# Designs tried in a protein design run: designed miniproteins, single chains. Part 77

Each design is a single chain, and the fold is of that chain. pLDDT is the mean over its residues in the fold that is shown.

## One batch from the design tools (miniprotein)

Design m2681
Fold by ESMFold2-Fast:
Structure m2681 (fold): chain A 110 residues (1-110)
Amino acid sequence: SKLEKFLENALEQIRKEIEDYLKKRGLDPNSPEVKALIDGILEKARELFEKILKDPNYKITDEEIEAIVQEVEDLAKKLGLSEEDRKYFVEIARNVAEYINFLADLINYV
């Protein structure tokens, strides 16, 4: 569907931005650990986009953002990332959630 293509394109753009962000900081986006974290973040982003597309009044709460950030940090710890590298993924998770909220406002623009 047109909506599925829009969602796929949005997620691809987010992936590229994340990969570029990490490469600039010396992280290999093709390493198994980094790839797993990127895939996890994008899966959460996909779920949030689907909620927004079904309900334009849906907003990600601060509690949901903190829950997503905590899940990403916990996965990064489990995968053996350093404290410094984990902070990059925490920042990415927050920025992605905030960006999705921004897009929700844009879709619901009157």
Scores: mean pLDDT 83

Design m2682
Fold by ESMFold2-Fast:
Structure m2682 (fold): chain A 68 residues (1-68)
Amino acid sequence: GALALLEKALALAKSGDTEAAADAISSAVSELGISADTANELSLEALKKSDTDVGASVALSELLLSKV
């Protein structure tokens, strides 16, 4: 389910595996029925919290986890 995918994404992002984290986030977004526009808005919000790809992936995973 989406929760397990987001927990996996957060762990991967924290380990620096941003590509695997992005794949898990994409799968979780699809599972949650989040539109591409909403996903992009959340990604921009995550980028405001961190200027690094790793930090942005962590922030996005945590934002999505808060919605589950």
Scores: mean pLDDT 79

Design m2683
Fold by ESMFold2-Fast:
Structure m2683 (fold): chain A 120 residues (1-120)
Amino acid sequence: MDEEKAREIAKEVYEKYKDKSEEEIAEVLGIPKEILEEIKKKVGSLAKPALLALLALHEAVKAGITSLVAEKPIIEYLSKRLKVSEEDLTKAYNTALKIIVQNRDKMSPELIENLEKLGI
């Protein structure tokens, strides 16, 4: 089931990156330091949760899961593990995506291609 696969991807991303800095996660995603600072300014302490959600969704899309199916299981899993509300994580994630899309020319080509597959 794609929802279960999306949860497994969220778990793998969380376990691999939970002890990594926001800067290290942004580097893996191909997000420049300047854009990470803009994200941090808008979402504060939710920057790392938002980046983990974006990374998990990126991996789910690469695995052939649609954003519509993947987003809810990923947000539910990560919100529980990171002890943040699903509403707050969703808002922070959407804010980070908006900033990334506005600065698409500065992002990695792989990240932009995967965001386009999300229908963004």
Scores: mean pLDDT 83

Design m2684
Fold by ESMFold2-Fast:
Structure m2684 (fold): chain A 89 residues (1-89)
Amino acid sequence: SQREAFERLLRVLESSNSELAKEMARIVQEGLERGDFEGTMARLKELVKEYAQKIRDEYEKQGKVEKGRAMAKRVEETLEALLAQYLAG
């Protein structure tokens, strides 16, 4: 079920010490409490885009625009793959 998939994702995120994982875990927990799986998925995807933009901005400040674009793309692809693994099945 969708609830069981989100509960599995939450456990994986809570096992991580990264700030991004903690923020994602908060969003998943709030979504589980509301029973809003579609809204939770949309918010997780938005958070991924927000983090990718922060990466681009930080590298741009350093004059490393192309490196920032490559890093942001890698982060987006990795996180989208993670979400698909737990939530698309």
Scores: mean pLDDT 83

Design m2685
Fold by ESMFold2-Fast:
Structure m2685 (fold): chain A 78 residues (1-78)
Amino acid sequence: MMSEEEVEALRRAAEEAIRELEEAVRRQKETGSVSMSKLASMYAAAALLIVALSIAGADEEYVKELEERLRELAREAE
């Protein structure tokens, strides 16, 4: 299992990835200037970090919350 410090770093990375994706989706809706390939790459990065958190033993409810946020963003990015 990862150390608590490493799990904390993963939490920060996952939340940062989701915030970046939220901003990119917002930009796409406002300006249409964000490419679908960029959105897909950002989604994949966030999804991988959430999977890493789950494997690392992060709180199940917290992981589910992040998964739901990511699902909502993916739907909006369509």
Scores: mean pLDDT 79

Design m2686
Fold by ESMFold2-Fast:
Structure m2686 (fold): chain A 56 residues (1-56)
Amino acid sequence: KRLEELSDEEKLEVYEKWKAVAEQMANGNQELLDIMYKYMFEEAPYLKEWLEKKGL
């Protein structure tokens, strides 16, 4: 029910979906991509911690 309770596989799926949306919206603009990732991780800090732990 909470995103922090997701399995590793479910967290990967969420990350890949967010990454795809961010890359599409940024359209090759690195500054926009950085801003989008910042907002994503502000909304989901547990996902950022999980990614760092996995070396992603």
Scores: mean pLDDT 73

Design m2687
Fold by ESMFold2-Fast:
Structure m2687 (fold): chain A 96 residues (1-96)
Amino acid sequence: MKATAEVHVRVRDADDGLLRVTVTITVKASGYEYTKTVELDLPVAAGRDVEARATITLEVDLPGAKNPEISVDVEVEALGARARIEVEAKGTLELP
């Protein structure tokens, strides 16, 4: 099975600093759980709007998988920056 998370982060009205975006994709099926976490560091500069896109793929072999579920979690932390942050995330699961 292939699980894909697409994440879009928009940053407005930023001060100079760093934004840390943590994306976690989880696949659950038939008593199995697989997790992949990706951390993205986005430097931001005052007076600039920043847009970042990330695609995370988790490929798992789940023998006899029943009722596979995907979840995508996105956490954004401001490290010295002040910003308006908008996050959109979606997951897609491709069965074998």
Scores: mean pLDDT 83

Design m2688
Fold by ESMFold2-Fast:
Structure m2688 (fold): chain A 60 residues (1-60)
Amino acid sequence: GLVEQARKLAEEAAADLNLSADVKQRVVDFVVSQYEAATGPVDLSKIKNSVQVLAQALSA
């Protein structure tokens, strides 16, 4: 489903950013939670950008 695809894409994006395990888990869980609440079609291409923005904020 969408949530499963969102988690896979978020994990891939977080791995690509070479994040620590703790930061990676927090970023992925937060991004996926936004899609878990969605009941309609969502743009999954936004996931990579959301992961990058949140990872940058948490790595400061």
Scores: mean pLDDT 75

Design m2689
Fold by ESMFold2-Fast:
Structure m2689 (fold): chain A 88 residues (1-88)
Amino acid sequence: AESARRQAQLEKQAQDVYDSLVAKANAKIKDALKELDKQGASDKDKAQKVLEIFKEMVKELEKDPVLKEKLGEWLKKKLEDMEELLKK
C-alpha cells in the first residue's frame, strides 16, 4: 500500500519534470530554429542545434536518478535518431 503509493508519486513527479523539460526544450528549439532560418542555415545546422538542446536535456535528466533510469534511454534513442539525420 505505502510502497505502491510512493512508487506512483515518484512516477508522477518524474513525468511532471520530464514534461517541463520537454516544453523548455521545445521552446528553445523553436527560438533557435527561427534565428537559424533568418541566417539561411542548412538543415544540417538546424539538426545540430536540435541535438545540442536534447543533449542538455539528457544532462538535466542525469541529475534525477528516477528520470535517468526511465527516460534516459528514450532520450538517447532520440539523440541517435537525430544524429542519423545529420549523416545524410
Scores: mean pLDDT 70

Design m2690
Fold by ESMFold2-Fast:
Structure m2690 (fold): chain A 82 residues (1-82)
Amino acid sequence: GPVERAIKALAEALNMSEEEVKELREALKSPRPPTAEQREQLAQLLASIRDKLTDQEILALMNHSTLDSVKLLLKWWEKKQK
């Protein structure tokens, strides 16, 4: 489905390991929605890699994100910004 395609595209764009992809999938099962601040931070992260993702994949990530999934993505993003 669109979410699975978005996860694959995100993993490729961020050079994620199989272990990181498993952590992301587990975090996406969280019942906790992202905060307004986390949604803004996620939008900024996705904007920085927009050329590697389709608009549909970006929307799927925004709509299916959780508090825990955004925390993980921001942590991985910080490590990749040198």
Scores: mean pLDDT 82

Design m2691
Fold by ESMFold2-Fast:
Structure m2691 (fold): chain A 55 residues (1-55)
Amino acid sequence: GAADAARRAGLAGDANGAGAGAASSGPTEKVQKAGEAVSRGDNEAGAELAEEGAK
């Protein structure tokens, strides 16, 4: 539904933001992990990467 789509969009945006931030800091492996997670549509892995990037 619309609420579920909005929730996933929020997680995807957060994961994308964390990926971009990590790329700015620069470790290639983290960029690859973020790219793979987002590419798969795996919001759980994407959320983990966002959480790790926030620390």
Scores: mean pLDDT 56

Design m2692
Fold by ESMFold2-Fast:
Structure m2692 (fold): chain A 85 residues (1-85)
Amino acid sequence: HMEEVEKKLKEAREAILKGDVIRGMDIALSLLTDPEDKEKLLNFFQEALRKALEKVARGEITEDEANKFIADEMVKKVKELLEKK
């Protein structure tokens, strides 16, 4: 079970790193069973995406750096939600 979770988190992270943010989010959401946890992940993801896009627009980071930031934040949030459930 935990090996399957780690495998899917890796797939989600790789999808986001390639710029397929929607696919990465769908995979991450599939790891959560509680609707409340799914909503928390979606809200967290929306804010992470907004912050990353603002930094790219200001020329502070590249799109690749933004994708890495989003991917890393998503993995951390999913692990946090799974630890308490």
Scores: mean pLDDT 81

Design m2693
Fold by ESMFold2-Fast:
Structure m2693 (fold): chain A 68 residues (1-68)
Amino acid sequence: DEEVETLLRVVEAETVEEMKEIVKEARGERLMEVAEAAAGAAIQKDPERGPEWAKELLEFARELLEEE
């Protein structure tokens, strides 16, 4: 399943910048779903930095959704 492959890439990403690239690739209806998955993965990987990365990822996705 394409969604599972995207989630695996997010889980394996080591930096917030890599996670942002994955979110950017997931355009259209899946953009926010991938951003939420990336945010969750960030928090799980690093409970201290993860919440900050999660906020950045969600804000980044919202900015992309405003681009037409």
Scores: mean pLDDT 73

Design m2694
Fold by ESMFold2-Fast:
Structure m2694 (fold): chain A 65 residues (1-65)
Amino acid sequence: SLEKETLEGMAQIAASVMGARLSFREVDGKLEATIEGKDKKKAEEAKKLLSPLLKQMGVEKVTIK
């Protein structure tokens, strides 16, 4: 949906501002997210800040890389 695409784009922009990269993939109809930061701490900070939005979007798994 347009709303889903907009939320994904906004989340990716927010992650970029925090010095992280956010990507989404769909596996068996389930939405998963991967966060890459300059270091593990930055990736974990991005995960904490984005977690409420990701839950609202139906993200079932968040991986830090």
Scores: mean pLDDT 80

Design m2695
Fold by ESMFold2-Fast:
Structure m2695 (fold): chain A 65 residues (1-65)
Amino acid sequence: KRKKAEELVEEAKRYYERALKSEDPIEYTGLALRGIGLLVDAALLAGKEVANELAKKYNLPVDFS
C-alpha cells in the first residue's frame, strides 16, 4: 500500500511541475486537477496521514485534514 501510494504521489509531483511551467490556464488547470486526483487516490489507498507524509516528502503543497 505505502509503496503504491508513494508512486502515486511521485506522479502527482510530475503533474504539478508541468502545471507550474504552463502559461496556458486550460493546460494548467487540467494538469493540476490530474495531480490532485492522484493525491486523493494515494489518500484513499494508504490513508490521509500517510498521504500527508508523502506529500511533504515530495514537496507538494497539499495537506489532507
Scores: mean pLDDT 74

Design m2696
Fold by ESMFold2-Fast:
Structure m2696 (fold): chain A 80 residues (1-80)
Amino acid sequence: KKIEELKNTTDVEKMKKIIDEIMSKTKSLEEAEKAAKEIGKAISEAARKGNISSDDDVNELVLHVLEKLEEKRKEEEEKK
């Protein structure tokens, strides 16, 4: 449901909050990597639909996903 909401959202700030919610629900690095891949596909689809009009906005969303994924990697490293 959150992935579908992300595809249909036009507000970059709201998209970031949806990304944060999806990533916060992941319980392992493997799950986080899978979620990041699905989010990337959703961002690409939103851009194709014209919901994201700027390449800069697409890049900002992709960087936000990568930042959240890096946070998950650091959490896993600290647990070892």
Scores: mean pLDDT 79

Design m2697
Fold by ESMFold2-Fast:
Structure m2697 (fold): chain A 85 residues (1-85)
Amino acid sequence: SMAALIAEGKKLYEQGDAAFKAGDYAKAVEYYKKAEALFKQANSPEAKTASNNLMDSMIALAESQGDHDTAAIAQAVKNTVEKNE
């Protein structure tokens, strides 16, 4: 059911948030990506929030690895999406 997809997505989203707070940006990316997919399948507005946190996690991951070019590209993509919404 859509409610079951949303409930599973919320659990994954919470795991992503915990990973991000712990500085484990790679795990945060994986959890938020899975949460976004479930929320999109359920047509939930929470998909947008998960997508935003996925982008933040990707930027933080790139920066943590010293990949400032990838971080800058990800930030530009995020800013473009926000301007078109």
Scores: mean pLDDT 84

Design m2698
Fold by ESMFold2-Fast:
Parts: sequence; structure tokens; C-alpha cells
Structure m2698 (fold): chain A 67 residues (1-67)
Amino acid sequence: SAEAEALLAEGERLLAQGRYAEAARKYREAASLVNPSIVEFAGEPSPEVPDRAVAEGLRTLLRLRLA
């Protein structure tokens, strides 16, 4: 969807700025629009996982699903 693509673009811009927590937030919003069932995104980020790893992982999954 256009909304998911816009959120992905915002996340990529934030990731490029090193704003990992904000990027992860935008990617989670995009993932929710692509798949409301989080089961397919098993491993939704926990507070103990570094925000950078969360952002990079979600970006990879979203790119694959939106390709």
C-alpha cells in the first residue's frame, strides 16, 4: 500500500541518520499495514534487542514482502 511504502521510506531516512529507535517504529507501522497478523513477523522486537538490529531486520523483511 502507499501508506506502507511511505512509512518504509521514512524508516530508511531515519536509519540513514542513525535514528534506529525511530526507524524501527516506522518499520513496525509499515509491517502492521502489510500484515496485521504479527505471526508472520515472528520475533517482533523486545526491549532487550538493540534498536539497530530491529530496524535492519524489519527493513529486510519489508523489502522482501513489498518487492
Scores: mean pLDDT 70

Design m2699
Fold by ESMFold2-Fast:
Structure m2699 (fold): chain A 59 residues (1-59)
Amino acid sequence: MEVRHVEAEDPVAAAERLAAELEAEGWRVTKVERGSDGTVTVVALRGREVLFVTVRPAP
């Protein structure tokens, strides 16, 4: 399992682009979920690997 943290001024737009990039790299994006604090979590699978990416609003 791998966890990545990203900051973006528009976390939703950044997460959508990241999801497309991950799928181009052979990951299967299973979830893109918006949290109450504006954070977006992307969950992707590749074989037996699980990737969690947390996209936070930039300060």
Scores: mean pLDDT 81

Design m2700
Fold by ESMFold2-Fast:
Structure m2700 (fold): chain A 57 residues (1-57)
Amino acid sequence: SAREEALKEIDRIGVEAALGLISLEEAERRITEIAKKYGLEDVAKRVIAGLRKYYKL
């Protein structure tokens, strides 16, 4: 489903940010955009919080 693909994309973006392939700012932008489109704001908040913790923010 489109929602399942959106969840996979959010996860992929999170992994790319954790590996340093994209910036935290770019990851937050992309994740937030997907979350708004598919009603995944709770998932986005959790992933972004994890990334910020990983980046020690």
Scores: mean pLDDT 83

Design m2701
Fold by ESMFold2-Fast:
Structure m2701 (fold): chain A 91 residues (1-91)
Amino acid sequence: MEPKLYRLTPELRELARLAGYEKDEVTWGELVRIVADAIEKLGLRDPEDPAVVDLSGSPLGRLFGKDRINLSDDEDVQALADALEAAAEEV
């Protein structure tokens, strides 16, 4: 069974380039990986709590409409997933 593909908007495509991805269409797992790799490359994780991500002033903060998220909080993870689905178009 082939996975669902999502088309990258220009904003997600810039994040994909930061993460080293050159594809225009990606799986949900690749979208999550792009965000994770962009967070690591931009150094956005809180040094005292790596589950906390400071998005302020970053392209991710603009994309998600949040200055801070906690990846151990199910509500923040769901809000992140919803923002990714809104920014990526299912093919």
Scores: mean pLDDT 75

Design m2702
Fold by ESMFold2-Fast:
Structure m2702 (fold): chain A 68 residues (1-68)
Amino acid sequence: SVPEELVERIEEILKGFGVGLSSAELRRLLQDAGYDVSQATVSRALRILEKRGRARYDAATGRYTYVP
């Protein structure tokens, strides 16, 4: 399972940037902030946010954006 704290942290990063971020870029930002996360875990958290209507995936760019 994906920790809720990680889902909330990814949501705040997306919200703060205001631009699209890839799964790999999000993983790097989380690792730079001291989180030990795999790309699979980040991708699962992003799918949870998409299901909640808090993130949108853009297939043309491969990037996720925050949805208010």
Scores: mean pLDDT 86

Design m2703
Fold by ESMFold2-Fast:
Structure m2703 (fold): chain A 77 residues (1-77)
Amino acid sequence: STEERIAEIASRLLRPVLERIAKAKNQAEVAKILVEALRELGVEVDPSYENETEVERIEELIGKLVEAIRERAREEA
């Protein structure tokens, strides 16, 4: 039941971010959405990421978001 709760909470937290990303027109908009989502979760993000267009750096933001969502889901479960 705890694992199922964590998965449900994580999905609930991730869904609005994925919906925003689906509407993004370019990599800079994706980076901005990821930075805003991380800040909403209370994660400190370096300002240099706000104008990021490099794939590797955007992948770093995605990794940070996944970990932040998992941590929040564990705390809420």
Scores: mean pLDDT 81

Design m2704
Fold by ESMFold2-Fast:
Structure m2704 (fold): chain A 99 residues (1-99)
Amino acid sequence: MIEELKKAIKEELEKKKPTKEELEEFEKRKEEFKEEIEKKAEEILEEAKKAGLSEEEVTEELAKLTAASGIGAELVAKEPGKGEVLALLLIEEVLEEIE
């Protein structure tokens, strides 16, 4: 599951082609949010496994969680494309920590 989620996230990131500005913003914020998102992502993955969700569905739910938690919400609201990229980068980083 986690390795397949990482692959799906990498494919989405390649499709969206993050800008230098998006990557710089992520570097500034990743330490601030990392620990908080890590615990929430682990809980969501556990519940998703119990519910029988696909890897694609779990990835979408993690992206929504990141946005809804306020961590990515303002970025997604102000710049939907850029905010989605930053949310995906945060989820990828969190999934690497969960493993």
Scores: mean pLDDT 62

Design m2705
Fold by ESMFold2-Fast:
Structure m2705 (fold): chain A 100 residues (1-100)
Amino acid sequence: SRVNQIIQQISDITGIAPSTVSGYFTAIADVVSRRRDSGPVTRNDVVNRFRTVARSRGMSDDQFVQMLASYVRTFRDLVAAGMSRRDAASAVVDAWRASV
């Protein structure tokens, strides 16, 4: 799928395993789902939502992947610093919202 291609590109850029990158987006999807009144949000929904917003702002696919790679690195670093995966996911969502 297109989402799997994006995950692989992020993996190639960051050196983080594709399964780990996928797990980070799953954690982000869980945080987004808990903040929404309208049903569960999947990992694919989160990646596609970020992509739709990035495209509406004139961002290229390469710029979008680099932006996601930056958030994935931030997620890794926060978890490495002792933050829970849930709190790291929440921080990444808040950073994305502040950038929009």
Scores: mean pLDDT 82

Design m2706
Fold by ESMFold2-Fast:
Structure m2706 (fold): chain A 80 residues (1-80)
Amino acid sequence: SKEEKEMELQFQAAENAVEMTRKIVEQQPELKPLADKAEEYFKRGKEAYEQGDYEKAREHLLKSLEYASKAFSLREAKLA
C-alpha cells in the first residue's frame, strides 16, 4: 500500500540520518549523546513497527530524525 511504502521510506531516511550522525561523532565526540538518542529512537521505531503499533513507530522515527537534525545543526555551527 501507499502507507507501507511511505513508512519504508521513513525508515530508510531515519537509518541514513543515524549513519550520518555516527560519522559526525568520529570528528566531534561531544555530539555522541545526540547520535545515541537518534539511534535509540530509530530502534524503538522498528520495535513498534514489528509489534504493529504504526502510530508509535512514526512518533519514534520523528524523534530519531529530530535528534539527528540537532547533531547536524550543531556540527554546521561549529564549522562556520
Scores: mean pLDDT 84

Design m2707
Fold by ESMFold2-Fast:
Structure m2707 (fold): chain A 103 residues (1-103)
Amino acid sequence: SSIVEEAKAGLLKNLDNMGDYLRTQKDKYPKLVDELLKEIEETKKRIEQAKTLDEIKKIHRDFSKKVKDLIKKYNVPNEFATHIEASLGVAEILLSVYELAAS
C-alpha cells in the first residue's frame, strides 16, 4: 500500500530528526543519548520490516514507552524531555493522518 510506504517514510524521517537533535546533546547526556540512538536504530529496522499501519503504530507505541522510561530514569531537564516528547507527538499525529487516509 502507498499509504503504508508514506507512513514508513514519514516515521523514518521523524526518527532521523530526533537522532540529529540527540547528537547535539551528547556532550551533556552521553549515556542517555547513546541508549536513545540505539533504540532509534532498532526501531528504524522494525519500521522497515512492517507490513501494516497497525504494526507501525504498535512499533511507535513501544518506542515511545522506551524513550519516556529512559528520560525518567536519567532525570533530564524538562527542556530536553519536552523536545523529545514533541517529536514523539509529531509521529503520533502522522500515524493518525495516514490511518484516516487508509480508511
Scores: mean pLDDT 89

Design m2708
Fold by ESMFold2-Fast:
Structure m2708 (fold): chain A 102 residues (1-102)
Amino acid sequence: YDKLLKKAEEVINKIADYFRKNADTKTTEELVKGAEEIIESYKDELPKPIQTLLKVQASNYIREAVALVREGKMTVDQAVKKFVESMLHFVKRYIELEKAAE
């Protein structure tokens, strides 16, 4: 599980870095697609349930974060911080449920 958490954290941080660098220059749909492509690049290193979880949660968060940033209600750095914290929470919760099912 610790190796899974570290790999998921690596993917989450790559998505966060991608969002930070591209939020001002790309459309919401391009940002979502970029996040999905990052997750897909790890398809052989992440279990399918984690891939699905990351794709769904990242897409939902990016759509919300782009709206808040463009409305001036949130900075890109604040959006990135909340994204990392939220995504790590979902992955940790998934791992806890898997441990409980053993």
Scores: mean pLDDT 82

Design m2709
Fold by ESMFold2-Fast:
Structure m2709 (fold): chain A 70 residues (1-70)
Amino acid sequence: DEEETYRAMYEAALEAALEKGLSPEMAQKIAEESARLAMLHGRQKGLSKEEVVEVAKRIAEAMAEGEKLL
């Protein structure tokens, strides 16, 4: 189910961004973008639900680190 998978990606990305010390507002924006990018990548590569959730988390962690440096 795409809706359930998107929710899982969003929640994992949101938690990762918050753990990196971002504000709730910034974490939500990063989580939305990370889930979107992970869903597109997963559709192109045929990734499992577990794999796309991990991709979303990694994208969110990378974006959060970039935000902290700027």
Scores: mean pLDDT 81

Design m2710
Fold by ESMFold2-Fast:
Structure m2710 (fold): chain A 72 residues (1-72)
Amino acid sequence: DPAAQAAARAAAERRAGELGTENMKLVKDILSGKIKPEEVDLETLEALRTAFENMGDKENAERVKKLIEEKK
């Protein structure tokens, strides 16, 4: 039903919003030095690299990319 699809979409959007907020918090914590990029798992580092690139933070994006290569 379209109503069931609309409910599922709304739930997914709310979930994505929460995850987006958590990712932005993680980026902020890394930039402030509360969390070291080295202590974050590979999938999260790849997500952070993309986030830094989207923010135009080339220096931190390259730093995260180097850490990803070192963890491979």
Scores: mean pLDDT 68

Design m2711
Fold by ESMFold2-Fast:
Structure m2711 (fold): chain A 93 residues (1-93)
Amino acid sequence: KPKTFEELVKALKEAIKNGDEEKAREYLTQLYLYAQLLVNASNNPEAKKKLIEAQKAIRDGDYEKAIEKLTEAVNLAEQDPNLKVLGKGKPKK
């Protein structure tokens, strides 16, 4: 079983490549829910926009675009200064 967001992305890409629609949908749903939780916690409007774009890609059956937009949403959410202040805000040097 994939344990991290990165492992879920890898497993989803492999399921798509192998034509395993059931596994692809399972992993895509898990990725979406993870991204949604982070985006909602970050309150970043650009991350929310990417999450909406991912929803549209999922609806249209464009799994590659969905993965791209979900990854962008997570990366933007993790860049939120408030989330970093609650964790490890280290200035460079």
Scores: mean pLDDT 74

Design m2712
Fold by ESMFold2-Fast:
Structure m2712 (fold): chain A 85 residues (1-85)
Amino acid sequence: SVEEEYRRLVEEAIRTLEIALKQTDLVSIKVAIKEALDFVERALELRPDPGLERAYEILKQALNETDLDKMKELVREALEILRRL
């Protein structure tokens, strides 16, 4: 079902962002964030959700960040939102 695929995509985004938080370099964390962003985009196509839209914007902001610690703070904020969906 669309609902089951939506849930799966959100769960994949969460898992990918948890991996992002374990990265120690800017290149590796950006790869993980881009992958999570793809899952979030695909979930938004199935069902627009205000929380999911906010997580999407935060993750896009994270990709434009140049400081690893600031990127991780944005990733944690997005994770908190996704875990509440």
Scores: mean pLDDT 90

Design m2713
Fold by ESMFold2-Fast:
Structure m2713 (fold): chain A 87 residues (1-87)
Amino acid sequence: SEGARHAVEAAEASRKGDYEKTLEHAQRAKEAGSVGAFAGARAGYELTKSGADPNVAEAAMQGGAFADGGGTAGISLPKYPAPVPPA
């Protein structure tokens, strides 16, 4: 769960333009364990398909690289809040 939380926070940081925080959270997700690594790779894949910011794709690529395999997830993760709509 903590790894997945870091992956979500990386995406949100990227949307705000905080690239340093984006990459840092991606690294923290990887170090949080296999759940974090899988969550990061999966979140990146889903975010890319959702038409997210290109910086989010970068964060996903970094997370996937750290996972040393990328995007394999078959894990049922808890539902995270939907992205905040633009205001």
Scores: mean pLDDT 52

Design m2714
Fold by ESMFold2-Fast:
Structure m2714 (fold): chain A 97 residues (1-97)
Amino acid sequence: SSLLEELLKKALEAIKKGDIKALREYLKKIRREAPSFDEALDAFQKLLDAAKTKEQVEAILEALKELLREAPDDLEIILRAIGLILRAIGKLLDLEL
């Protein structure tokens, strides 16, 4: 949706600016406004790939955990969310080294 695309663009801008407060707000809005869990996961994957700091990765990880908590009994969606959580943990460890 056009709204999701706009929210993703704003979240990416927040990452570039180091605005963690704005990033957290856009992560919440993406989770609420995404037309599907797949579209929310697509957005979170792009944000995780763009994240540069430990705090940014932690914010995205928290959003992914909340999305997983709200996920339907859909194994493909659950496994995709778990995969992104594992990628976030890996990126977090790389940023600590």
Scores: mean pLDDT 87

Design m2715
Fold by ESMFold2-Fast:
Structure m2715 (fold): chain A 61 residues (1-61)
Amino acid sequence: SVEDLKEKLLKLAEELRTASPEERFPVQAEINKLLSELIKAGITDEELRELQKKMDEIIAG
């Protein structure tokens, strides 16, 4: 579901925050993959922007 994908993306953002340089690329690739799945699942542009903002806040710490 959209909700499950959002939750997984937030957890991946937390992983990206603590990732070493060599771990960042594969984590970012998973984030990009799940974002594509969210778009195909019918997330609105507004919800997608809000999710990306939330993820950026987590990554920034």
Scores: mean pLDDT 83

